Designed miniproteins, single chains, continued (2). Designs and how they scored, part 108

Each design is a single chain, and the fold is of that chain. pLDDT is the mean over its residues in the fold that is shown.

## One batch from the design tools (miniprotein)

Design m7733
Fold by ESMFold2-Fast:
Structure m7733 (fold): chain A 59 residues (1-59)
Amino acid sequence: MKKLSKEEAIKRLQEEEGLTPEQAEAIVSLFGDEISEKDLETLIRMIRQGRAEGAARRA
């Protein structure tokens, strides 16, 4: 039930996951002014899973 501020979530996504400021802000904007810790952790997990499988793009 803990919630993170929008700015805190943006910083974490940038520094921990290597997202650009634009990418991090776009994602966090979907949650409005606050994002739950649970939702952020799930998002990070999904991003990492997507990178592992989709990063190859096989272009």
Scores: mean pLDDT 71

Design m7734
Fold by ESMFold2-Fast:
Structure m7734 (fold): chain A 77 residues (1-77)
Amino acid sequence: LVDEIISSLKDGLKIMLERLKEYPDIKEFKDFVETLFNDLKKKIEENLDKESAEKVLKEIDEVEKKVMEELEKKEKE
């Protein structure tokens, strides 16, 4: 169940972020991404037990880091 939740969240976030990468305003997009990840982390903490939440949050943090690195590269172009 936890692995299924992690997989679903990673896939959903990746698809959404790939679509939003086409937006011309990178700063606005970065703010949106940060807000989205913070909201998701809060919901995970509220709905899962501590151990399961920690595992899911770790995976979310990894995805967020990769997305932010891609946005930083695009911003420097």
Scores: mean pLDDT 71

Design m7735
Fold by ESMFold2-Fast:
Structure m7735 (fold): chain A 92 residues (1-92)
Amino acid sequence: SLAFKQEAMSLARLMEKEGYEEIAEKFRAVAQDRAAPEVVAKAEELIKKVIELSKKEREELAKNPELSQEEVRKRQEELNKEEVELAKETFE
């Protein structure tokens, strides 16, 4: 799906920013329909987890409208860190 490919590309950019170029290329290959089926299967499982984490975070932010911009930013950094660890676990 388009959402799946967009999430794969988002993860590719995050992994590249954090210095994990080999994992970043795996996500780029998935987003561009260049990946082997076993890499696609692993990426699909991981992306489902990432989408669920993002959904839970959106629900928490909706329940806590009093959160400052700084607190929201720190929560986004924590989520990014969790996504990096999941990607490493999946492909290392």
Scores: mean pLDDT 86

Design m7736
Fold by ESMFold2-Fast:
Structure m7736 (fold): chain A 95 residues (1-95)
Amino acid sequence: SDELAQKVLELTKEMIKNASKLSDEQIDERVDEIDELLKQLPPSEQIKVLEEMLDMILKAMEEAEKNGDTTTVDNLKRLYLRFRGLLGERRGLLG
C-alpha cells in the first residue's frame, strides 16, 4: 500500500539522519525490520521502494563524503550494501 511504502521511506530517512549514531548491529537489525515491512508490499512495489531508498542513501553518502564525515559514510555504506542485497534478491525472484 502507498501508506506502508511511505512508512518505509520515512524509516529510511530517520536511519540516514541518525547514521553517525548507529552501530553495525543496530544497522543490521533496522534493515531486517524494514525487510519484514517490505515483504507486505506487492513484489514490484518492493523493488521500486528499495530503488528509492538506495537513491536516498547514495545522496546522503555523497554529502557526508563532502563534509569529511567518515563515520556517517561508513555507516551509510553498510546500509546501502544491505539494501542493495535485498534488491538483488527481489530482482532475482521476479526473473
Scores: mean pLDDT 87

Design m7737
Fold by ESMFold2-Fast:
Structure m7737 (fold): chain A 81 residues (1-81)
Amino acid sequence: AMEAIEASYEKVRDEVRELVEEARRAVEEAEELSEEEKKELLELLDRSRGFGAEIAAAVALSIIRRLREKKEEEEKRKLLL
C-alpha cells in the first residue's frame, strides 16, 4: 500500500521535475527577458519546488505561458517597426 503510493509520488515528481526544467530552459533561452527578469523567474521557480509538486507545476506552467505571451507581444511590436 505505501510502496504503491510512493511509486505514484515518484512518477508525479519526475513529471513535475521535467516541467520545471522545461520552464527553466525556456526562461534562460528567452531573448525577450532582461537578465533581472530571468533571475526573478528562476528564483521563483526554485522556491516553488519547496511548496510541493502541485505548486511547482502551477508556477512552471504559469512561467511558460507568460514567456509565450511575451514572445507574441515582441513579435507584434516588431511588425510595428
Scores: mean pLDDT 73

Design m7738
Fold by ESMFold2-Fast:
Structure m7738 (fold): chain A 84 residues (1-84)
Amino acid sequence: KLEEELERAREELARVHEALAPLEAELEEAAARGGVRRVLEELAATDPEKAREFEARLDRLEELAMRAIGLGVEISVLERELKR
């Protein structure tokens, strides 16, 4: 059953990375424009609705990034257990 848990965790991590890829690309683009705060300030001044949508995507990115960290730790623990 540990092998099943490990495979499930790996599959979930792959899905999280797939979901993170477009959000990370948007974050890199914001960094190139002077940072996330700058982009949010510009959006808030021109289109407050898009500013809220951008904030929601940042919240989603943080949630997924934390999930990926947690899954990485889980995979490491399960791999260690399977070797012993």
Scores: mean pLDDT 83

Design m7739
Fold by ESMFold2-Fast:
Structure m7739 (fold): chain A 62 residues (1-62)
Amino acid sequence: MAEGEGSAGGARARAVVDGSTLSVEVLSAPDEESGRQAALIAAVNAHRKALEAQKAAAEAAQ
């Protein structure tokens, strides 16, 4: 499981990657566009953390 946060235009969002499932929650948004951008940033950050964890596990297996 990996978690990421994003903020854009005063909006804040959180995303969680658990296996193949991505869950995104907009915590606050002054408008839909800012919320969408924050959600996208959060999702990218969560996915990046998931890939980092997977790579670390693969390296530890050597």
Scores: mean pLDDT 79

Design m7740
Fold by ESMFold2-Fast:
Structure m7740 (fold): chain A 58 residues (1-58)
Amino acid sequence: KMEEELKELAEKYKKISKDLGKGMEAGLEVALAASTEEEAKESFEYFLENVEGYLKSK
């Protein structure tokens, strides 16, 4: 089950994961499968903000 927000976050994570490598991609898939919807959204938003900040420094 995925909300519209989770779908958007997943797309951003796929893009970011590619830049960081396959290891992170594998970890992301496991986290998405194991986390609850609410927990996944909160954790991914926090993590996404940190990674976005890093990528914006390019």
Scores: mean pLDDT 60

Design m7741
Fold by ESMFold2-Fast:
Structure m7741 (fold): chain A 96 residues (1-96)
Amino acid sequence: ELKEVLLVLIDELLEEGYLSEDEAELLKVILEYKNGPTEELKEKLRELGEKLGLDVDKVLELVENKDWEGLAEMFKEAGLYVMAKILEGLAEVEKE
């Protein structure tokens, strides 16, 4: 349920121009990988992370550890502020 709400929000932010196509796709892959890690999703995460200039091994570690605050901070350092805000929201919901 929360995943479906977040997927709709990501699509809306993409349509409004707050997210690039690559940023929106990376967020969707993170949400899918979080709920069901597969080699296919791991490869997509690597490709999109490299394309966005991220440390892919660190992104993968943070996603696998469900460290959404750490991932948000990493995205802020990369200038991906909208992605960081979405992950901060996810971290708050998962603490409740």
Scores: mean pLDDT 80

Design m7742
Fold by ESMFold2-Fast:
Structure m7742 (fold): chain A 90 residues (1-90)
Amino acid sequence: KVSKKAKKFFKDLLSKYFEVLELDEEEKEDFLKGLKDKYGAKGTSIDEISTHLASLPFEKVKELVELLSSIVYPEEEQEKAVEKAKELLD
């Protein structure tokens, strides 16, 4: 069973990433499709991608969490976001 906290973490992080970059619906869909193709998720919705990412070990998603956090958070908070992802995924 996928952790609800881990799913929420990825959903919140992706949503903030889209908000900061001011992506339209087509740009969001394209980004989520890229994540589906890279990580092997079954669908392209933010809920499906977040659920799939939350099922992966931290080492498989570390680069993505670092990338998203670098856009979403100030430099001093980026490390905390990466640490939180590691704790949630064990």
Scores: mean pLDDT 85

Design m7743
Fold by ESMFold2-Fast:
Structure m7743 (fold): chain A 56 residues (1-56)
Amino acid sequence: SRAAELARAAAHLGLSVAALEQLLRDYAANKDKAPVSTREAAAQLGVSVPLLNSFR
């Protein structure tokens, strides 16, 4: 589930789920100006590409 994926990724990064969700929203808002691809951002955050795209 989305909640389980977010909880796992947040724990891996040492963040709260709320902090990770804010990072995902910030990435989505700045997608066209991001220095990395969506695939690379998803890999760095430990989330799937569809999950990251859901925050747009």
Scores: mean pLDDT 74

Design m7744
Fold by ESMFold2-Fast:
Structure m7744 (fold): chain A 61 residues (1-61)
Amino acid sequence: VTEAELKQKNKVELARMIAAYQSGKEFSATGADYDVENEAMSILRNYTDEQLFELAKKYFV
C-alpha cells in the first residue's frame, strides 16, 4: 500500500483498515464483521483525520 493510496481514502476507510489490522485481520478481506465495524466507529470518534492517516501509514506503508 502506498501513501498516495492512503491519501485517497476517506476517514471511514482508514478507520476500517486500522480496526482490521488491530483485530489481526487483513484489510483486503471484504465484508467486514461487526467486530471490525465497532472498532472502526470507536477509532473514528477518538482520532482526527491526521492521526488516522499517520496510523495507517505506520501500519501499511
Scores: mean pLDDT 70

Design m7745
Fold by ESMFold2-Fast:
Structure m7745 (fold): chain A 88 residues (1-88)
Amino acid sequence: SKEENRLKALAEATLTSFYILSTLNNDNKTVELLLKYSAQLDAAKTSQEAIQIMDQTIKQLQQINAPQHVIDEMQKVRKYLQQEHQKS
């Protein structure tokens, strides 16, 4: 649906923003991880799949000790996506 496409686009925009920021900061580990999950997100067909990919992205960011502000913002976006998905 149009709503599902909008939620997917928000998730993609979030990963792209942190990808650019991490590239500028020479944070290669975060860059590689975000690039991997951006590709998976682009292949997602539903908002539920996008949420699951966001969950995996957050877990992997935590495992590599990515900057806390990146993790916090990703968690906020993920929570918003889950709330909007439940309304749809």
Scores: mean pLDDT 80

Design m7746
Fold by ESMFold2-Fast:
Parts: sequence; C-alpha cells; structure tokens
Structure m7746 (fold): chain A 74 residues (1-74)
Amino acid sequence: SEMDEVVAEIEEILAELEELAETFDEEKRQQVLAMIKNARAALEAAVAAGDLEALRTLRLLLQHELKEIKEELS
C-alpha cells in the first residue's frame, strides 16, 4: 500500500540520519538526535491515526533535512 511505502521511506531516512549523527560534534549530534526523536513520535502518531497526508508531509520534511545535513558534510 502507499502507506507502507511512505513508512518504509521514512524509516530509511531516519536510519541514514542516525548514521550521519555519529559523524557530528556533540552539539550538532544532540540537535539531530532530538529531530529524529520528534520525527519518530510523529511517525507513530500518523500510523496510529492512519493519516497518510501527515506521513507524506513528514517524508517531505525529513527528505529536506537529510539533504541539508548532507550538504553540511560535503
């Protein structure tokens, strides 16, 4: 289903963000980990509600954050 695909993509982005967080200094790492924690809470809430629109929005936000973080590392 589209919901399962969006959830899988969000989980993929969160896993990549966790790996990248380990490459940062303590201050930036804490910021990224806080973002991941908030994103996981949003993912759980959206899945429980069956809210596909919230999941799509979360995916877009996380894609943008991942892109910005990767640019900082380049």
Scores: mean pLDDT 87

Design m7747
Fold by ESMFold2-Fast:
Structure m7747 (fold): chain A 120 residues (1-120)
Amino acid sequence: MEELLKEIEKLRKERYELMEKGEMTPEKNFEINERERELIVKYLALKGVKSQEEAREVIDKIPSLVYTNEVLRIMADVVDEVLALRAQGITVSDEEIRARVRARISAYLDSLIAEAKKEA
């Protein structure tokens, strides 16, 4: 368990160093994200996580940057969709935006839990 947390921390440090040096590419960022996702899935499996609430609590105890980065990407995707709809003259309420974000975060957590259950 501690080794998985150390490996997540190493990937986080690698991401920071690449960003600070201006050496982060989309390809490197994708590789780091996939490695972090694999480690998070293994960690959730070891914790015996069965629900989204448990997954959120466990992930929140991992360095917040990992989960925050995924949430920020989900938010960015929703913003892009809303801007595209507004360009077509379609109005989207703040409540609808929040519902879309919640649905995607829930789908992401469900994906992690499903993969963790296969590893258990």
Scores: mean pLDDT 75

Design m7748
Fold by ESMFold2-Fast:
Structure m7748 (fold): chain A 72 residues (1-72)
Amino acid sequence: DFLNLYFSLSAREQKILDYIKKVGKATSSEIAKALGVSQSTVSNHLNRLKELGLIKEDKRNPGTYILDKEAL
């Protein structure tokens, strides 16, 4: 259930997911600039969001993240 997963996320993880949803796809660097945090911090949160099935890497653009089916 997407809503239960979403509301279990930290505020930063929610902002990352909201940003990807708004722009369609983004790199960790683009997300870091948008949120005003380090790329390493964003990458750690992206790994957790991938483990939860909420995002995935775009196979055509490695290092670019898109919403997975669970979040669409």
Scores: mean pLDDT 82

Design m7749
Fold by ESMFold2-Fast:
Structure m7749 (fold): chain A 74 residues (1-74)
Amino acid sequence: MSPLEKEALEVLEEIRELAKELPEEERQKTMNVIDTLEKELAAAKTDREKASVLAMLKRALEEVKQMLEEQKKK
């Protein structure tokens, strides 16, 4: 497993764990996005392709963290 692929899988797991804390509608939308990105990661053959998927996963993770911060406010 490449370092990029390993990092991407770790980010996927973090998103899945955090998404469990989201409301049903937001969780469903997040799960649809990460399912697509997981399929793209599995189809990625080069480090460039894996890095592209990793960048998209990091953006999705940041969005989920922002949603959770809004939930914690009250």
Scores: mean pLDDT 81

Design m7750
Fold by ESMFold2-Fast:
Structure m7750 (fold): chain A 65 residues (1-65)
Amino acid sequence: MADELRKKWEEARKAGNRAEAAFYLVQAMEARGEVTPEDVKELRDLMAPQAAGGRAGAQAIAASL
């Protein structure tokens, strides 16, 4: 079911829900039992603070980790 989680991540990313996208990405990594450098880079990008978005989104993602 990691593929389903990856699909949810992609949908959340397209919808602009960065925190939700990061959540599903982490879930997909856990379900696969492996972490790729690409996954780490994607997660880092999703966790990066936006100029206006700030800490609220980052805190939600951090709570998932």
Scores: mean pLDDT 66

Design m7751
Fold by ESMFold2-Fast:
Structure m7751 (fold): chain A 88 residues (1-88)
Amino acid sequence: SSMQNIFDLMSQIYSYAYQAQSYTIAGDGTQAQQQISDMQSIVDQMPQWIQDQLTPKIDQVSSNPMDQSIVTDLINDIDSVMSQVSDS
C-alpha cells in the first residue's frame, strides 16, 4: 500500500530486535524467540525486497535464539535496510 509508513514499521522491527537481544543476553531464549516471531509478522507487511533481506537472518536467530553474534548480525542487516529506505 502506498499509504503504508515504512519508517513506523522499521521502528517496530528495531524495537523487537533490541528486545530479542536483551533476552538473549539475559539467557531467555524462549522470550528472544517470541520477539523474533513478532518481528517476522511486521516484516511480512513490508515490501518484498525487505522481506528477502531480513527473513533469512530472522530464521537463523529463531533457530539460535541464544547466539548473541547472530542477533547482532540481524541488527546490522536491519541498519542496512533502514539506510536504503532513508535514501528513497
Scores: mean pLDDT 85

Design m7752
Fold by ESMFold2-Fast:
Structure m7752 (fold): chain A 87 residues (1-87)
Amino acid sequence: MEEIKKLVEELEKLLRDPSATVEEQLEKLEEIRKKLLELGTEEAKRLAKGLDNAIKTMKELQAQGDDAAARTIAMVAAHELRKWLEE
């Protein structure tokens, strides 16, 4: 849990940093997804599935050159993770 909280904080910092790339946001989301699967709770597995879908959508948007839309998907994912951490 502590590791996931740290990764979510790092993701939130990347989303506030105008120099951060979509690639960096994707890497952080993939790290969080892996840790959620390791946690193994029913809710964590559902969140990991949501992140898998978000990552796929972001990669599609990035391939189209729509970094702004990809960033928006990452922001929504970060918000859902934060709400879950706050319970």
Scores: mean pLDDT 86

Design m7753
Fold by ESMFold2-Fast:
Structure m7753 (fold): chain A 65 residues (1-65)
Amino acid sequence: SEKEKLLREAIELIRQGRLEEAKEILEKLKDMGLISDSVADSILEAIDRGDLAAALSGLQDELEQ
């Protein structure tokens, strides 16, 4: 699915330290309604704080649903 593709892409971008690109994918997931606004905003906030473990956990949780 498009959701799974974009979630995996965001995870890989975070792992590579490509945080601005990961944020663009998260905004796309939010804009397309593939994840909730609250989940997207929570993960974006985690990236902005440098809490990459929380960001990855949130993305993986959405992928495993």
Scores: mean pLDDT 88

Design m7754
Fold by ESMFold2-Fast:
Structure m7754 (fold): chain A 70 residues (1-70)
Amino acid sequence: DSEIKKLEEEIKVLEQSIANTDDMIAKLDKIIAENPDNERTKQLKASYEANKAHLRKILEALKKEIEKLK
């Protein structure tokens, strides 16, 4: 229970981080639409998308860990 609760709290933090990353990507998409020649903004978006993919993999691993403990 204690270990599961800690993992659930960690999942909640990761889900919040993913949501924040999605919000940033949406803002960058608006900037790119207004200024499509801004290569730095495109690179920044790619970095956020890569980080989001990494966070989702960690989230899936933690959910799998909880299932093993149940």
Scores: mean pLDDT 84

Design m7755
Fold by ESMFold2-Fast:
Structure m7755 (fold): chain A 85 residues (1-85)
Amino acid sequence: LREAVRAVVGLHLKRKDKDGDGRITIDEAVEAAREAARDLGITLSDEELEELRRRLREADTDGDGRVTIETAVEIISEILTEKLS
C-alpha cells in the first residue's frame, strides 16, 4: 500500500516538474497531492491541506518556496497513507 501511494504521488509530482530539475513549488506539491488523493479515492479536508502546506514550508530550508520531489513524495505519502489506515 505505501509503495503504491508513493508511486501515484511521484507521478503527479513529476508531471508538475516542467523543467526536470527535481524541484517543485509548494503550490504545485499541494495540487499534486489533491490529484493523487483523488486517484486513491481519498478526500483531503481543508485542515489536512493546510497541514500539508505547513510541513512543505518547514521542509523548504532555503526559503525559495520550492521543495525536492523526494521530500514532497515523503510528506504527501505519509498524509495519504494515514488517511487509508
Scores: mean pLDDT 79

Design m7756
Fold by ESMFold2-Fast:
Structure m7756 (fold): chain A 62 residues (1-62)
Amino acid sequence: MDKVKKFEEDARANREAAEEARKGDPVTGFSASSILEVGADTNLMLAEKEREKLKKKEELEK
């Protein structure tokens, strides 16, 4: 639960940083934004993975 929230917050921070980078230089900002978007997607995937681990632990209890 705690880790899921942290990954979701990191993903949000990356998206906000991507938007700020995009507003800057149209060339370097675009490239930086793309990298940050990948980072955001990765953090969301990690959040989903942690959530699945928690659900599996709950299911093991039946």
Scores: mean pLDDT 75

Design m7757
Fold by ESMFold2-Fast:
Structure m7757 (fold): chain A 82 residues (1-82)
Amino acid sequence: SEEEKLRKLENLLSKAWFAAQLGDYELAIKYLRKALEIATELYPDNQEIKELFEKAIEAVKKGDIRTAEEYMNKAFELLKEK
């Protein structure tokens, strides 16, 4: 169901955040990519969600965890409004 996919997405975002805070950027990116796959399956026409996840991944690659958290939070807020 969409509700179950949203819970999995939230769980993946939490795991990505935790990995990023521990300095495991490779693992954080892996979880963010999995979250993006679920988000695009749920909302295939929503380019804003896709762009927010891609920006979060780029921020993690640069070690900018604060900016990554901001983009993750914005993506999650958009997902809640559906």
Scores: mean pLDDT 82

Design m7758
Fold by ESMFold2-Fast:
Structure m7758 (fold): chain A 102 residues (1-102)
Amino acid sequence: DEAERLYEGLKRAIESDSVNSILELTPLLESLNLLVKEVTGEFIPPLFEGQLRRDLVEGKISVSDAIERLKEQFPELQKYSIEELKEKLLEVFKKHIEEVVS
């Protein structure tokens, strides 16, 4: 099941605070976009997302660092801690896969 593999990938990225595969990167970036849309109604700018993707893949930033950068771009996220946002990423992604894969 692809949806289950992607969700497990997201959990691994969050637990390790790092991205080590495309199965971890893809659901992380998707969940970050879903989170921003749910909280702010806005979309992550493509160049900002591209920089996050590059820095995560190159191991220059952790998942926590990526969330901090997101909080800097979207002040509405600043009311949440890093740990609260990590929980929300899992929640929004699980909801998304349940909606698209039944």
Scores: mean pLDDT 85

Design m7759
Fold by ESMFold2-Fast:
Structure m7759 (fold): chain A 76 residues (1-76)
Amino acid sequence: AEVIASVEAEGPYLKIKFEIVGVGDGEFEVRQEIIDYVEKQKTESSGTIRAASLEEAVELLERLAREILEAREALV
């Protein structure tokens, strides 16, 4: 698999990384890794979502990044 694009954001209590990966046959995966620090507690989560095109993968990455940042601001 080939990493086509990546987005990383880091703050004092949050690290997020998103990658768009080509998996062959014109298919893509959006991979996410999140490390969240709340009250000195560390939580980690990861996930992978399939996309049918590069354009869909980019849109999905943008949406996920925005939603995570908005949710973080709403909770803190």
Scores: mean pLDDT 71

Design m7760
Fold by ESMFold2-Fast:
Structure m7760 (fold): chain A 57 residues (1-57)
Amino acid sequence: MEEKLDEAAKIIKEKYGISLETARFTIERVLKVYGIDGIEKFFDKETAEKIKELLEN
């Protein structure tokens, strides 16, 4: 799980230009509060699809 969260954070960092630390905190919080379906609420469709595919595999 940790490695997948780090990869998701990297995707968010590259897409939105935020720090890796901020991206990691953001994805962890979204998953903890809203679950995997919450990703589509907070990220654009392409980024959300990539993150969901990563976390589901």
Scores: mean pLDDT 80

Design m7761
Fold by ESMFold2-Fast:
Structure m7761 (fold): chain A 55 residues (1-55)
Amino acid sequence: APSREEVEAAVDAYIARWEEEHPGALTPAQAEALRRRLVAHMLANGEVFRRFAKS
């Protein structure tokens, strides 16, 4: 199973890359909500994290 640290790092990197490539596409509040949702889902289901890491 992935650690919380691994999941949070991967999600933070994904959102940061998205924001760099699409400036203004997400508000800070939307980015935070997305981050929390993705982290929670991946921690609850290691297969979700495996699929995310593959993408």
Scores: mean pLDDT 75

Design m7762
Fold by ESMFold2-Fast:
Structure m7762 (fold): chain A 68 residues (1-68)
Amino acid sequence: SRTEQLIRAILTMIDQRAPKDDILSLVDYAISQETDPSVRTGLQEVKKLIEAGDLEGARKKLDDILAS
């Protein structure tokens, strides 16, 4: 799905140590495209984790969303 492709792209950016603002921009885009309320809420939590500098927590949450 488009959501899975966007989550994989976000995970790749985290793994490659991309600039925080670039990661947040892609997360915001993913949130704007998501219609499933549970996935949207999960992506908003990912955004908070990235803003807090918890990239490992963000990665785990993204993996949890993909498993749902």
Scores: mean pLDDT 86

Design m7763
Fold by ESMFold2-Fast:
Structure m7763 (fold): chain A 94 residues (1-94)
Amino acid sequence: GGETEDRLFVEELEEREIVLDLPERTERIRVRIRNLGEAYARVTVRLLDSGRERQGFVEPQDEIELELEGEGERVEIRIYALEGEGEFEIRARG
């Protein structure tokens, strides 16, 4: 488990990817994505160890939390800005 965080800036019709490593392995990972800008975005979270995936959508100035069950410490986050652009804060917690 533990916690890690990062930031991504995504332009309209761009997809950006980041891999976050948790300090310790966990059986459940929660990923919170905060949209600080004006983008409407699709978020995909994937556990690299298991290949388990969850998707959600986040509105401008909103946040979403995605939870994945499965043993792991590495999580891939993909953010695709369908409309607009902006910064996203990503927090992964196990």
Scores: mean pLDDT 86

Design m7764
Fold by ESMFold2-Fast:
Structure m7764 (fold): chain A 61 residues (1-61)
Amino acid sequence: MTVHIEAKDGAEAAAAVEAWVRSGRAGDHLVITLKEPASPEDATRIAEAGQAYVDARRAAA
């Protein structure tokens, strides 16, 4: 199932991805829409959170 999250900024988006990964929802797809452009730091945090999701999905096999 696809879960949609609206985030105000990149920091909120990264926190949402981290919380979702921690919940163990490995079978779902997460789509995040940003209201404001992410800063370079926030973009890096989002990328790291996304990588953590991919790694968690592989480990859950």
Scores: mean pLDDT 71

Design m7765
Fold by ESMFold2-Fast:
Structure m7765 (fold): chain A 91 residues (1-91)
Amino acid sequence: MSPDQDQQQLQDAFQQAQALLKEAAELLRKGDGHGAGMKVQEGLDLLDQTAAQSSPDTAQQARAFKKQFDAEAKRLREEASERHLEELAKQ
């Protein structure tokens, strides 16, 4: 397997995961926590599948990105919860 093919697959997975995270952020802004959770899970599953199909070095990079992705998703949920609580307090 060529290193070039593994790197391209990893980059494509990163772009898809970032797009899913952006969609999750938009769903959270609309109050759809369930939909946001589904988009986050899709991104995590995509990165796991990429790791499983890649060389050990690329799989390590995919797992590191998954950890970063999960941390960013948790931060977005926390920020959304704070905004939702503030919105409710104004009613």
Scores: mean pLDDT 78

Design m7766
Fold by ESMFold2-Fast:
Structure m7766 (fold): chain A 66 residues (1-66)
Amino acid sequence: SFAEEKAKLEEAIKAGDREAALRYARAALDAHPDQARAQQLVDSYLAKGYSEDEALILAALTLPAD
């Protein structure tokens, strides 16, 4: 689920594991029930000048977990 992958993403970030964080961010976004909202948030971070990897991680962290 999105919530489970987001929790793994947060733990990977705390551990300093950027590769794991990116994998879990992608998994979280793929599992999100609102794909249009998830993509809009990724696009928003990209428009602000973040890299693709940063945008994926930030979008997954920003989306609320149920």
Scores: mean pLDDT 84

Design m7767
Fold by ESMFold2-Fast:
Order: structure tokens, then sequence, then C-alpha cells
Structure m7767 (fold): chain A 57 residues (1-57)
């Protein structure tokens, strides 16, 4: 299982790259982690939310 703080940082970084904005402009508003997957919801300054999903091995 990946630490929640690392998942939040990775999700903010991924969304920042996709949107072309600084990670500091993004907020993590929800995080759900299972044994083989994680889902993180990131909110932009405009109020738009992006869901980042990943799977573990």
Amino acid sequence: MVPEDLLKALARHEVAELLGVPASALEVVDLRQGPTSAEVVVRGADGREVTVRGRYA
C-alpha cells in the first residue's frame, strides 16, 4: 500500500502536467485506496475536479 501523502503528491503532479498549471493551484479533495488500486480527486482553481486512478501490481 502506498502512503496517502505520496499518492496525493503524485496525483497533484499528474493533473498539474495535464492542465499546464502549477501543482500549488490544485487541491486534493478525496482519496480512496484499495489493496490493488487508488483513486484521487483533485480540484483546480476554477472548481473543476479531475479523478486520477491507478492500479498496483
Scores: mean pLDDT 77

Design m7768
Fold by ESMFold2-Fast:
Structure m7768 (fold): chain A 91 residues (1-91)
Amino acid sequence: ITLEDIYDLVDKLTEDLDLSEEQKKILYEIGKYAYENKLDIKTFLVFFTLLVEELKKNNMKLSEEQIEKILKESEIPEEYHEYFKSLLSKL
């Protein structure tokens, strides 16, 4: 799997969301950080699928508590939590 494959996956999973350039950049950065830090691809897929589903339900706005719940339910390692929360809070 290449970084380009991760970006293609992000695009595909968010294709029905009308994302701004800044929102798209944030989601790409999450994918890039996961890739560069060798996060398991299946864990990333579960996480990103749950994230997109919650973004759709909440009109692209997530509270810190909602973000923490998604991170925990997808079993994202604790080392990723602070950075992902920081990025997602900018959506």
Scores: mean pLDDT 82

Design m7769
Fold by ESMFold2-Fast:
Structure m7769 (fold): chain A 71 residues (1-71)
Amino acid sequence: MIKAYDITADSSDEELRKYFKEAEEDLLKILDEQEPDADEELKEELEESKEALPKEIEERLARIIKAREER
């Protein structure tokens, strides 16, 4: 597994994408584990978070890559 502390200024775009993909998968697993024990309101919030998460991670990744290219 790629950890946050393994990502440096010298890390490739591929390593950065892999890190964010693993982080996305880990967060989705956490949300899935909470869903069965959650009430109906929390389940709706968890589903909304799961749908928004891939887009938010992709946007953050693109922002980081752009910032690195402009350095």
Scores: mean pLDDT 68

